# Designed miniproteins, single chains, part 34

Each design is a single chain, and the fold is of that chain. pLDDT is the mean over its residues in the fold that is shown.

## One batch from the design tools (miniprotein)

Design m1158
Fold by ESMFold2-Fast:
Structure m1158 (fold): chain A 55 residues (1-55)
Amino acid sequence: ALEDELLEAYKNKDFKKAVEILTSAPSAEVREALARFREKVGDEEAEKFLKSITS
């Protein structure tokens, strides 16, 4: 599932892979995967990770 790939990218600090995941899938799947990712790592950690890949 997309959230599992995103979680692996997060664990490996693979920011490039995270960007590829988030930009290659339909927006609805990305939104769901981000919600599941936030549930697993917490909102604060998810926001820090996402800011690292968008700046």
Scores: mean pLDDT 79

Design m1159
Fold by ESMFold2-Fast:
Structure m1159 (fold): chain A 100 residues (1-100)
Amino acid sequence: MEEFLRLLETMERNFERTLEEIRALEDVKKAATRLLLTVGSIATHEAILLWLAKQTLSPEEVAELQRRIDARRQRLLARALAIADEKNIPEEIKQEIVNT
C-alpha cells in the first residue's frame, strides 16, 4: 500500500509540473494538444497503477487506493480545465478533458 501511495504522489507532482509548463506556452494550439496528451497520460498511468495494485493488495486496500486515485484525478482535471479556461481553449477540447 505505502509504495503505491508514494508512486501516486510522485505522479501527481510530475503532472502538476507538466500542467504548469503547458500554462506557460503562448501557442494556444500547442497548449491544447499538450493538455489533451497530459490528461490521457494521467488516465493511462492511473489504470496501470490500479491494475498492479489488484495483483498485490487486498480488495479493501484496492478500494482505498481507487478512492485516492479518483480524488487526485478530480484535482488534476480541475487544474487542466482552469488552464484551458485561462488560455481560451475551445469548448470541444475542454469536453474531451472532462470525458477522459
Scores: mean pLDDT 82

Design m1160
Fold by ESMFold2-Fast:
Structure m1160 (fold): chain A 72 residues (1-72)
Amino acid sequence: PGAPTAEQLARIEALAPKIAEEARKEAEKLEDPRERELALEMAELLLKASESEEGRAELEAHLRALVAESRA
């Protein structure tokens, strides 16, 4: 139940581009500028995370910032 296995990680990496693509498509459907901006930002972070370890760290930092704000 600890860290994901290499096999699980490979599946997530294979799925990540598809998830990012779907998130981008959904963002394009949003008429609200705020919602569109947030959705595009999330899609971009997901894409970066699937491409590099640096991108993954950036996504994790973003999620931690959101959690910290919700606790304030």
Scores: mean pLDDT 70

Design m1161
Fold by ESMFold2-Fast:
Order: structure tokens, then C-alpha cells, then sequence
Structure m1161 (fold): chain A 64 residues (1-64)
């Protein structure tokens, strides 16, 4: 079973908020430049994967 302590849930939510902020900042920078670099694409992919993982873990805890 997954840890369901308030501390663990708070940590996951904090990490998700940080990932979402980094995604927003990256999307803004990409839009302002009007171009995509391979580094931007890779970073975006990594952040989206982490967002999905954290959302999935939180949803799994909430449903269990």
C-alpha cells in the first residue's frame, strides 16, 4: 500500500505545484521566443511526465 500520511500527501502536492509552475514558466519563455529548442522540448517532456506521475499517485491515494 502507498503511504497515505498527511505529510506525504502535502509533499506530493508541493512537488506538483512546483512542476506546474516550471511548466508555466517554460511555456511562457517558449511563447515569447517564438521557437522551440531541443532542450526546451526535452525539459517540457520531463516536466509533463513528472506532472502525470504526481497526479496519478495523488489520485491513487485519494481513491484507496
Amino acid sequence: SLPRTPEHIEELKSRLEKVRQELADLEKRMAERGTLTPEDVERYRQLKAEEFRLEFELKRIELA
Scores: mean pLDDT 80

Design m1162
Fold by ESMFold2-Fast:
Structure m1162 (fold): chain A 94 residues (1-94)
Amino acid sequence: SVEEVFERELQRARERVAKRDTPPKSKIEEIDLILDELFLEAVERHPNLTPEQKLELFRALRDAAIDILVENPDATVEQIREALRQKLEELLAQ
């Protein structure tokens, strides 16, 4: 399921974030919700996405979230949400 994929990817994200001296788990939990919200929005807006495209989109958003946290460990949840929304629009334009 999407939830199972998300949980596995979140665990990997936590490991990568911790390895690079990145922010506490509370931010990761909030990002989890943001990623799920944006993914569901994308699926609703683009019903023709294949399962492969859905997984690629999810992975790209997760990787973007990790990059934001690594580059800007003090980034607010609001800043992360905005950056991820911009990344989603970029990915959907491809």
Scores: mean pLDDT 70

Design m1163
Fold by ESMFold2-Fast:
Structure m1163 (fold): chain A 65 residues (1-65)
Amino acid sequence: GMELEEVRRRQAELVAGGAAHLLTGSTETEAEVLSIRGGEAVARVVAGGRELTLRIRSDGSVEEI
């Protein structure tokens, strides 16, 4: 089975990719999780020729930083 930390990282990648898709309209996204602390993650996403840095909070909110 997947380790809990790996599951959390995969969830953050999926959320970041989805947010980037909505922001850019691109169907192709590449997400990299930079950090996870508690319920918060910071991810870098490349989508539609743009590079975004996103903060994902425990409540599911996403903020571009």
Scores: mean pLDDT 77

Design m1164
Fold by ESMFold2-Fast:
Structure m1164 (fold): chain A 63 residues (1-63)
Amino acid sequence: SLSDLEIAERLSRIITRAEALGHEDLVQKAREIAKRYANGELTKEQVQAEIDRLEAEIDAAEA
């Protein structure tokens, strides 16, 4: 399972990539995931699934 540091690193990387691509919607999604996880609204399993989904969206945007 992901550590809190790994979650923070992956979300930070997503935000950086989304900003570079001009995808403000993906930046907002990443920030919302981070906020919901910090508030205890998402389990580690749920935040991993959300991160995996968002990484796939950014990878598609870079293709």
Scores: mean pLDDT 84

Design m1165
Fold by ESMFold2-Fast:
Formats: C-alpha cells, sequence, structure tokens
Structure m1165 (fold): chain A 85 residues (1-85)
C-alpha cells in the first residue's frame, strides 16, 4: 500500500532562492522539484505531492538550493491524503 499526500510547505530561508524540497518520513527521502515562492521577508512557500509507504510517519521537510545546500527546515501540513493498494 502507498499513500499520496498533498503537502503545504512553509519555512524561513535567508540565504538564497530555494530550488527544491526534501521530504523525509521513516526510512524514505524524496526530493521534489517544485516551484518555491520566496518572499522578501525570507519566508518560503511551496506545495508538493509525494507518494510514501502507508506506514511512513513523522513527515519532515527542508528547503534546498539548486546546488544541494540545505537552506532551512520546512513545516509540512497535510492538505490531502489518499491511500492506494
Amino acid sequence: MVKKLKLKLEGDVDEKQPANVLIEAKGVKVLVDTPVEWLDSGQALAEAEVELPVEAEGIRAAFFGADGTPLGAAGAEVEEELIYE
């Protein structure tokens, strides 16, 4: 079984424009190339869809630069969850 999650991502990034988001859950890491809106305040906003094993818990996210540098932790809010067999 897998679950498809639609996530809202928000965090603070001070260094440079984020290019992608790393989503991590128990034993699984997914790099998502999604448009990231970076505001003059340093706030970064993104939406991502990911497929994870249904047992995957403790979702964490972080913004990364195009060169793979970590830029900041992201709060992940689940907007939609669908479970497939």
Scores: mean pLDDT 78

Design m1166
Fold by ESMFold2-Fast:
Parts: sequence; structure tokens; C-alpha cells
Structure m1166 (fold): chain A 81 residues (1-81)
Amino acid sequence: SLDDLIEEEARAMAKLSPEELRKILDNGLAFLEATTDPSFRRVMARYYIRLLERALELEEDPEKRELLREAIARMQEILAA
């Protein structure tokens, strides 16, 4: 299910270094910003927000928690535009 995929991806993010996580988050944001279809962009932004919120719930490292919070905020801005 989608929920199972989100859980698996969120747990995978917990195993990344802060540097690796930053690269994944930067790539996701770049992908959303390059997406020209507004409907597809909104669907993908909602999916990423849900994924990153779950990753944040699982994350214990303060540096990675801050990266996740910043990425969520930026994706919410993209969704609002």
C-alpha cells in the first residue's frame, strides 16, 4: 500500500547521514520546482510532505530533524503557490 511504501522510505531516510539526506531533499525540491504541470506538482508535493512528516516522526538526530522541517516548509510553499 502507499502507507507501507511511505513507512519503508521514511525508515530508509533514518539510516542516511545528514549530508546524504540533504542531497535527497535538494533533489526532491528541484524535481518539484522543475515540474510544469500544476496538478502533478500538487500531488507530488502532498506525497513528499506526508513522506517527510513520517520521516521526521522517526528521526532522532537534531541536525536531520532540522533538514526535514526546512524541506517540509519549502514543499508547503510550493503547494501554496
Scores: mean pLDDT 88

Design m1167
Fold by ESMFold2-Fast:
Structure m1167 (fold): chain A 61 residues (1-61)
Amino acid sequence: ARVIHVERLSLDEQGRLVARGRDEAGAPVELRVEITSHDRAAGLSRGRDADTGEPVLLRYL
């Protein structure tokens, strides 16, 4: 799964979730994401990249 360090979550004009942040290499990324589960205690969400279907982990601040 691709790990994204989330700096900002927002909704696009169609109400789809957009995660902005950095990948594990520190490169800036912006992904539309579909969240499948949220682990509040770990500060993590699991989901998929909406464009590729690739599994992603969203790490919050």
Scores: mean pLDDT 79

Design m1168
Fold by ESMFold2-Fast:
Structure m1168 (fold): chain A 109 residues (1-109)
Amino acid sequence: KEEVERLKKEWLEEEKEYIEKLLKTLKELGIKKVELKVLSEELKEYALEKAKELGIEAKVSLGSLLEVAESYADILLEVAKRNRGPLSDEELEAKAKEELEELREFIEK
């Protein structure tokens, strides 16, 4: 039980870092609105506070693991489309899938 609490804290900090990185990327690309699903009330509060600091209008709600993963994937695809550089659409989609797999790996710890 104590081990589970430690792992939950580690996972929570990793999710907060990911949310912050995601929101900063949106700000850099001039994206002013985002809809995001998160797994916990603490993550929802964190996302809303960070979005406000960055000047992003955020709609944050609680969702299942799959809904959260889909939400992140949709945001990453939008980011990739704006910051595509020399990458093809297929390469951008592959990058979005890799980011989603990393997120799933953190949750599975």
Scores: mean pLDDT 72

Design m1169
Fold by ESMFold2-Fast:
Structure m1169 (fold): chain A 70 residues (1-70)
Amino acid sequence: MPYVFSEEEKKRIEEEVERAKREGLGGSEIEELLRKKGFSNQEIIEVLTRLSFEAMEEAIKKIEERNALK
């Protein structure tokens, strides 16, 4: 079973995802910041996964737009 976060952990994860999106932080910078704030490895992975998913979707859309012009 995947790790199940508590309601408080989910709220903390969501707040850090939104903050990282606003600040445009790199993955290594986000990891270091979250470790300093006392986040667990599983919480850090979840934040990075959500940010990576959004970045991947944006990259795919840009590639598809270029390919549609061929």
Scores: mean pLDDT 74

Design m1170
Fold by ESMFold2-Fast:
Structure m1170 (fold): chain A 78 residues (1-78)
Amino acid sequence: EEEERENYRKVLEYALQNKDKINPLSYKIYELLLELDPSVEEFREIMKKLAEYFSKNDQEAIEKMVEELEKRLEEKRK
């Protein structure tokens, strides 16, 4: 719903205001998510995967997620 989308955008904006206190890869992912403006469902799935990857220290999976989101953003901006 529109209200839930507004809420997650506010959370992401708040996180970006504290860039010095968050992981650089997390910062990049949050920045990309704000630009992409995905559905609430897709946002939740991305955040769930990100949390799992960080829990497992899966650096390669996190970097791959950044690459995937960057490609999606480029496709959307055309």
Scores: mean pLDDT 76

Design m1171
Fold by ESMFold2-Fast:
Structure m1171 (fold): chain A 71 residues (1-71)
Amino acid sequence: DLEEKVKELAELAKREADEAVKTEPKELAIKGLEYGIPVLEKLLEEVPEELHGPLEEAIAYLKEKIEELKK
């Protein structure tokens, strides 16, 4: 089930971002999140439009976390 896998991947990305922000030095957390965003953006190109929602939310979430860490 592609829809279920896409949702699981999006939630995993958000959970990993939360863990990195909590446990890593700020610079390493930022770099990790910055590496994750292109991977999620590539997935948007590969999956049907109907499945974009969870991935777009995950991308926005990671971008938000990067901005918070840069403060």
Scores: mean pLDDT 81

Design m1172
Fold by ESMFold2-Fast:
Structure m1172 (fold): chain A 84 residues (1-84)
Amino acid sequence: MVLELVRQAVEAYLAGDVERAEALDQEAMELLRKEVKTKKEYAEALVEMLRALLEALRELGAPEELIRAVEEELRKAEEYLKKL
């Protein structure tokens, strides 16, 4: 479900519906925070979510600046997971 919300948020953002994209992103993040029991589960879910977001952005032809920003966040999340 979280990955589905992330994909829908990307589609809304690329369609220019920033308000809907922000609402869907916020809902996905709240769901993630409520469903994870440990920092490790959170880090694993965050990495999976960011990978799905990055894949969707690349497939849909998002701007390079946005792709690079998500790649940086994914790298940070992967580093965080390795420390746990």
Scores: mean pLDDT 75

Design m1173
Fold by ESMFold2-Fast:
Structure m1173 (fold): chain A 77 residues (1-77)
Amino acid sequence: SEKAIEYLERAIEALRRGDREQAREYLVKAVRYASESLSDEKLDEVLLLVQRASDRLRDGDLEGAIRYLEEMKRYIE
């Protein structure tokens, strides 16, 4: 989904700026649009990557979180 990728890219940009609230809002929109166009298997992988990114943010690993979100682009196309 073009919109899923667009919002995911906006979420990554917001994280790079330190705007965690805006990043969260964009990520929610990215997942919503992805869920409309992906198979259940691909959606499960996307949700796993979201969880891994969230775990990295809790650990203070911003770059690790961004790497998982970049990996999501490969599943949502």
Scores: mean pLDDT 84

Design m1174
Fold by ESMFold2-Fast:
Structure m1174 (fold): chain A 90 residues (1-90)
Amino acid sequence: SDEKIEELKKFFEEKLEEYKNSDEEEKEKLREKYKEVEKLIEELKKNAEAANAALKELLAKMSEEEKIELRKKIIELLVPKALEELEKLK
């Protein structure tokens, strides 16, 4: 849904702000990933299928620590929505 796309976009925007406070070596790595994140945000605006493809591509290029942190945040973002959908099935 469009709502999930907007939530993912906000998540990545907030994540970029957090990384701005990292050390200089990590900032340089992030700058290289910045173009990939910008492309992901653009794909998120198009449709969910394109967003999933872009997300998988981004995750494949991240370190294991970055993947763990990102996945944790994605789960935290999506869990409330999953709970709302489960309540509707009662």
Scores: mean pLDDT 56

Design m1175
Fold by ESMFold2-Fast:
Structure m1175 (fold): chain A 79 residues (1-79)
Amino acid sequence: SEPAREAGRAAAAGDFKKMAEYARKLTGDIQEGEVAGLAASAAVRAGATPDTVYRSGEFMGGPKAAEAGREIARAAREA
């Protein structure tokens, strides 16, 4: 999706504030977007797989945050 691609590009560039803004747009919820952004940013910095981001996000904020985080991580890897 558009917000996931923008969040992924921002994460790949090291702009985690901008990534968080797009994560909130992707989830449509501030809390879920913040959890997704945190899970994705940590994983992108560590080089973790999108599936690892899903597991971390699900533990922190449930399936919607987990899926959003995974999509951001996939987009960052493709950028």
Scores: mean pLDDT 70

Design m1176
Fold by ESMFold2-Fast:
Structure m1176 (fold): chain A 101 residues (1-101)
Amino acid sequence: GKLKITKIDITATPTEVKVEVELENASLGQARVLGLAAMEAMRKAGGYDIKVETTESKVIVTAKAGPDVSGEELGRAALKGILDAAKKLGAEVGEITITVK
C-alpha cells in the first residue's frame, strides 16, 4: 500500500519536546528520512541532546530546548521538517496533535 503517516503526536514543555510519528507501509529507510528531517529541523531551531528511535512503524524524536527557544517551537520546527519530507516521499498524512504542558 501507499506510505502513510497515521499520526504525529507532539508533546512540549518550555524546556523539552517529544515527537512521535506512527507509520503504515513504510520502509525502515523512509522512517529514517522522516526522523532525520525532524532532527535537523530541531537542531537548526536551537534544540540539543536530540535522540531518535526508528522502526518501520514508528519514529520517536526527543530534544531539549536551548536558552532562546521553547519545546513548542522545536516541535513545530520538527513538524515542518517531517511534513516537507513526507511530501517528497508522497506520503499521506493523518492526525496531527500538539500538546503544550
Scores: mean pLDDT 91

Design m1177
Fold by ESMFold2-Fast:
Formats: structure tokens, sequence, C-alpha cells
Structure m1177 (fold): chain A 98 residues (1-98)
């Protein structure tokens, strides 16, 4: 479950990047931020991951996402549902291909 979730979120992080040449550290920061959203952790966690990011675009994206989640709780719930649905879809696909 955790391994499948991490794999799904890692794929989402790579897809969410504007450039495909994001570093592993930046992908890890995006993955941790998405997992925090799924787990219902506060937007402050996304700001912490933004500070760890070396790529300015990733940092700006996480800062903007944290700000949006803080200002609009409905956006936070919608994003959480979308991330969870994607993780479940990837987990189901992984199970079928095992």
Amino acid sequence: DEAALEKAIELLARRGGELSDLSEDDIEALKNAYLAIIRGEPAEVLLEEAEKSSDPLVKRFLEGLARNLEMDPSAAEALRQELLELALSVSELEAKNA
C-alpha cells in the first residue's frame, strides 16, 4: 500500500513538473508534499518542502499550492480526492500487471 502510493505520487510529481529534467531531490519534495495533502497535513508542510527544493519552479509551485490550500479549504479537499483517486488507479493497475 505505502509502496504503491509512493510510486503513484512519484509519477504524479514527474507529470506535474513543467520540465522532465527535475532532480530527484525536487521530485522527492513534490512527492512528500502530495503525500502530506493526502494525509490531511497542514499547508505548512508544503512550505517546508518548498524550502528544501533546489529548483525555483518547484519551490514556487509548492508555495503557491500551500497558499491556495490555506485560502480555499474546498480546493484542499478537491486536490486530496484527486490525488487519492490517482493513487488508487495506479495501485489497481500495478495489481493487474503483477
Scores: mean pLDDT 71

Design m1178
Fold by ESMFold2-Fast:
Structure m1178 (fold): chain A 109 residues (1-109)
Amino acid sequence: MAEAQGRAREAAERIRKLVKLSDETLERINKLVVEGANKAIEYALKGDFEKAREVARETARRVSELIVEEAKKQNPDKLEEVERLAREYGRALEDLIVQTAKDIAKKLK
């Protein structure tokens, strides 16, 4: 968890230097992460860790797409770099959601 959290933070800091995410986009990202995390926790509580990972991966993919769409509008010359960073952030976010869901499921059983 600490490693995935560190990776997510570093990728997010680098993205923020290249792309200014609008308040609307940040609100959409926050909503997606909260909804995805809650759904992953629900599947983990049922013992369906494969479905928890699928939900986390889909959440990470959608978040990465929102970041890339903002980059296309604001800084197209840096699009390739933002796509790489968004993918890195997405992988860290997927791992963080899955690990958190597993930890919560273990504590509640």
Scores: mean pLDDT 84

Design m1179
Fold by ESMFold2-Fast:
Structure m1179 (fold): chain A 68 residues (1-68)
Amino acid sequence: AVATITIDENGVVTSVEASDEALLKEFEPLIGKPAGEALARAAELARRRGGELVAEREDGVTTITLTV
């Protein structure tokens, strides 16, 4: 399953998309929260499930992709 978290130039989570309802439930409450909270949550899930975490930045927007 894949989750994508979008973070604005001010370091705030603006959107969450997930291919799995359980992942959506995990990250949806983080909308409007600081990027650090989203990154910590994604990193914890990646460690627990043996998943991969990728972060990309373009035009001040950061996209975090979690694959588990």
Scores: mean pLDDT 83

Design m1180
Fold by ESMFold2-Fast:
Structure m1180 (fold): chain A 77 residues (1-77)
Amino acid sequence: MIKIDLSPLEAALPAEVREEVVALVERAILSAMTGRFDLAERYAAEALALLREAGAEEAVKQAETIFDQAVRIGQEL
């Protein structure tokens, strides 16, 4: 199983949205790695919307990097 490091994202996450954002990010990664790019985009968009609403700009950048990596890996599988 390929594991993407979520540590930079988790370090930047506000406590109020941490659990929900991590769950959405994990679902987006799994969807991308299984070729479900439509679902990955939906979960990614929901996670990014929560982060932007919380004003967590650094976490948004980390999440975008993680999603790009997951899509790239999924395309190679």
Scores: mean pLDDT 81

Design m1181
Fold by ESMFold2-Fast:
Structure m1181 (fold): chain A 81 residues (1-81)
Amino acid sequence: SLVDLMEQLLTEAQSIVKEANKKASDKDKEQMNQLLKEMQDSLERLKEAEKKNDILTATGSAIRLIGNFEDIRLIKRKIEE
């Protein structure tokens, strides 16, 4: 399901943040933690939208979650490059 895919993406984001935190500044750690919270909020919104069969809200929530995931990847890349 879309929820299962987004839960997997959140799990991957947590692993990325754990690795990046070994080299990250406190500021970068705060930014990545904020993005993780936004991913969690988007996942909750997605689950509520699925209960209501609200395809538009579910799609919008998934897009937002993917966007936050990509932002986490960009921060990790900057830390490692």
Scores: mean pLDDT 88

Design m1182
Fold by ESMFold2-Fast:
Structure m1182 (fold): chain A 68 residues (1-68)
Amino acid sequence: MPVLELLLPAGEHSRALAEQVRQYASAHGIEVRYVPTEGDPALVQAAVDEAIQRIRAGMREGTVSALP
């Protein structure tokens, strides 16, 4: 099954944002997987915004990460 992977730093804040993205993606028939990684916490919101844009564009798979 095609999956959009969301790579964010491990933590409660990232999990909460990843859950919001997952709920939004579910409404569009897209599966999102949260993958805890060594990311930059300052880039988490930008990565979330990128994932939402990809979901709106109909992208069902790929990787979005909070990395520099």
Scores: mean pLDDT 80

Design m1183
Fold by ESMFold2-Fast:
Structure m1183 (fold): chain A 74 residues (1-74)
Amino acid sequence: MRTTEQILEAWRTAMQQMRTMSRDQQIALVDQWIADLQAQADAYIRQYGEGSPDAITTESILTLLRMRRVVLEK
């Protein structure tokens, strides 16, 4: 599992990469990110519980990615 700081850094990098991508490429990247982070969120919840800071942070990033996915489909 990645630390909260590593997750935030990876998210910032992904956001910067999306600036140079087509809509289809952004959708593919976001779909991959959602799959990877959902597995990580489930692992944090299993190990530390739903109210843990790392679980909350990972779920917040997932929510932002899901919202971006919806916007990209419009």
Scores: mean pLDDT 74

Design m1184
Fold by ESMFold2-Fast:
Structure m1184 (fold): chain A 71 residues (1-71)
Amino acid sequence: SPERQRLLEELDQLEREIEEMYKQGKITPEQKEALLRTLEQARASTDLATMQQMLDDVRSGIELFKKQAEK
């Protein structure tokens, strides 16, 4: 499915962003583990709507953790 391929590519990009943020000290090990766990669950999903929701959850988590780091 082209839709599934797009979501998988977006998840791969988010994984790279999470790893980069961790290397820069912008997120904790626990925050990294939580985000990567949601990415793993998204990749394992057979439902595109569930994959999209979980991808959006990861993006929201990244933004939340960035805001917490600015405090």
Scores: mean pLDDT 84

Design m1185
Fold by ESMFold2-Fast:
Structure m1185 (fold): chain A 58 residues (1-58)
Amino acid sequence: SAAERERLIRQGEGARQLGEALGDAETASLGKQALDAARAGNLEEARRYVEQADALGG
């Protein structure tokens, strides 16, 4: 659980940074939502946001 939370925080932050760097507001927003959900301990919600960001980015 702690390892999963840390992974989701990194993935959410990565998606947020990538979206911001590319001017992709949707990917940046999904990355931020994943990061916020993971920090709050909502790991299921964080996983869904990461999956949505990944689907847009690749």
Scores: mean pLDDT 83

Design m1186
Fold by ESMFold2-Fast:
Structure m1186 (fold): chain A 75 residues (1-75)
Amino acid sequence: SMLELAKKNAELAEKRREYAKKNRTPEVALELFREGGLLNIDLLYEKGALSEEEVEELKKDLEKLVEEMREEFKK
């Protein structure tokens, strides 16, 4: 089901963050996370899953999350 796929995607995102903290410099991990998020949002827009307004909102939320993660990596 789509709900099961969404859960798997969330679990993969969590594992990627944990591995990034362990095996990468924080800056590289954060850059990859940002770029991956932007690519995913753009792909969803190209496939007609998102409106232009939703794209702008998601990109803003992603940038906010990236800044929060950057602060956590400095602690």
Scores: mean pLDDT 78

Design m1187
Fold by ESMFold2-Fast:
Structure m1187 (fold): chain A 96 residues (1-96)
Amino acid sequence: MAEEYIEKAKELIDAGEDIEKVIEYIEKAVKEALPELRELIENDPGVSKESARAELEKMLSYAPAKLAEAEAKGDKKMKNYVEALKHAAEMLLEEL
């Protein structure tokens, strides 16, 4: 399940592994979650493709400031976490 890949990504971040390894598991998580998200958008009138895209774009707009904060603090784990979230949001925006 997508949650298993997310947990593995968190373990890699906590272990101080390279961001490329983290991204591999994030890509697997997004691929597993994408069909369920598409079904939700199609079947739930409270969730639109436009509202989902707007939330993802809002998350991406905050990423540069959060990366700068993490870098200023020397917080490599937070930096990798923000980069992983940015990659997931970019993949979801491309697929929606």
Scores: mean pLDDT 79

Design m1188
Fold by ESMFold2-Fast:
Structure m1188 (fold): chain A 68 residues (1-68)
Amino acid sequence: SLEDLRESLERLLELIESEENPNSAIVRAQWAIRELEAEIARSTDPERVALYREAIERLKELIEKKRA
C-alpha cells in the first residue's frame, strides 16, 4: 500500500540520518537514490512515483547536510 511505502521510506531516511559517520551516511544515501531512480523508471503509478521523488529530494538534502 502507499502507507506501507511511505513508512518504509521514512524508516530508510531515519536510518541514514542517524548514521554517525557522515561519509557512510552519504554513500548509503547515494545508493538509495540510485535504487529509487530505478523504481521510478519502471513504475507507472503516479502516487508511488511522487513518494519516490520526495524521498530522493530529502536524501539529496541529507547529503548536503552531512557534507557541511
Scores: mean pLDDT 87

Design m1189
Fold by ESMFold2-Fast:
Structure m1189 (fold): chain A 65 residues (1-65)
Amino acid sequence: SEEELNKMKTLAEEILSKLSPSQQKRIIDLVRSGKPDEAVELLKEVGFSDQQAKDFIKYLQTLLS
């Protein structure tokens, strides 16, 4: 739904604001390379929860498909 997409967009903006430009690029490159699990692990290493990391990467996959 549009409401769910807006919630995911807000989460994505919060996560991106806490990442450096190099970290943002690495996450996007991993998702584009078919390595979403590695992208989730990087977000967890930075301090995001498993759920936040998975939701964000799922959202990125939707945008990059």
Scores: mean pLDDT 82

Design m1190
Fold by ESMFold2-Fast:
Structure m1190 (fold): chain A 81 residues (1-81)
Amino acid sequence: DAIRAAARALITAALEAALDPALSPERRQALIEAATRLEEAVRAGDLAGMTEAAQRVRDVGADDPRVQAAADALLAAIKAA
């Protein structure tokens, strides 16, 4: 469905951003942790947890337009549900 597709896109964008060798270890860890939290929330069907994780990924990846677009799409899909 739309929420699952948007969540998968955000997880992918966050993990791709984490592969950037120029990232600090702290920022890489934060992206991976936020993506993991999102995966857990999706598995649990926890819309509040998905919202919190999406906002966290957006904050950590603030300067990555792919992460921002994917986070906005997920947040919009959750709001529409």
Scores: mean pLDDT 82

Design m1191
Fold by ESMFold2-Fast:
Structure m1191 (fold): chain A 99 residues (1-99)
Amino acid sequence: MVREIAERYAELAREAGELEVEAPESLSESQKQLLLALELVERGMSPREALEEGKKHGYEKAVTMVLLEYGVPLEELRKLAEELNAKSALEFIEELEKL
């Protein structure tokens, strides 16, 4: 279900111009991960639940990006990433904190 909805979302987002126009034939893996993350958040999952799901399937970095765009504080996301041992998300958050 998640993959099927994400694939449909990918088509709609590309048509709406929400994704890079440079890749009209296919979505990159990173774009697919972002759409999967967006679906989790839009389903009403908590930041913790969404980050746990992203970690389980290897896209916790994309989940972190979407949660930041939805206004979840960076400090909260760092705490969740540390508690969940989401190393890729934590590394990404630490890079953002240095900007």
Scores: mean pLDDT 70

Design m1192
Fold by ESMFold2-Fast:
Structure m1192 (fold): chain A 68 residues (1-68)
Amino acid sequence: MEAEELFKEGKLEEAKELYKKRLEESGGKDQEAVDNLAKVLKAMGKNEEALQVQIDLGIRELKEAVLK
């Protein structure tokens, strides 16, 4: 069962948990999982958490891309 399908069904808590698991599995580097987790968090009204998740990934990727 795909987390995106759970989100479309309105099962926000279950979708959130699957996206979190996917993010952990990737070591925090799965941009698609971060984006989708942020969408789920926004749908739940947790805008601050959604922004924090996206910023954290963006900073990590930007530092890797521009370092040296």
Scores: mean pLDDT 74

Design m1193
Fold by ESMFold2-Fast:
Structure m1193 (fold): chain A 94 residues (1-94)
Amino acid sequence: SHLEKLIKGLENFIALLEKETDPAAALTYIRLLVHELERDPRVPEEVKAEFRALLDALRAAYRAGDLAAFEAVRAQTLELVRRVIAEYREMLEK
């Protein structure tokens, strides 16, 4: 189903992002994820808004060269993805 494919994609994204040590590559992965979620009409608008806010914060930290702020926002992004996976898994079980 669509939700199963989305969950698997998000799990693969977590694995990829956790291994990435290059901030520019990490920012690119998160940007691509946000663009994919924006194109999916089944993703709630509040979730899209949260990812947009995190992407903006990541870009700001990256431009400032603030690695501590970048890593904090990267961690928040991973937490949001895990929360979304949990919510989608509950939808599959109903």
Scores: mean pLDDT 84

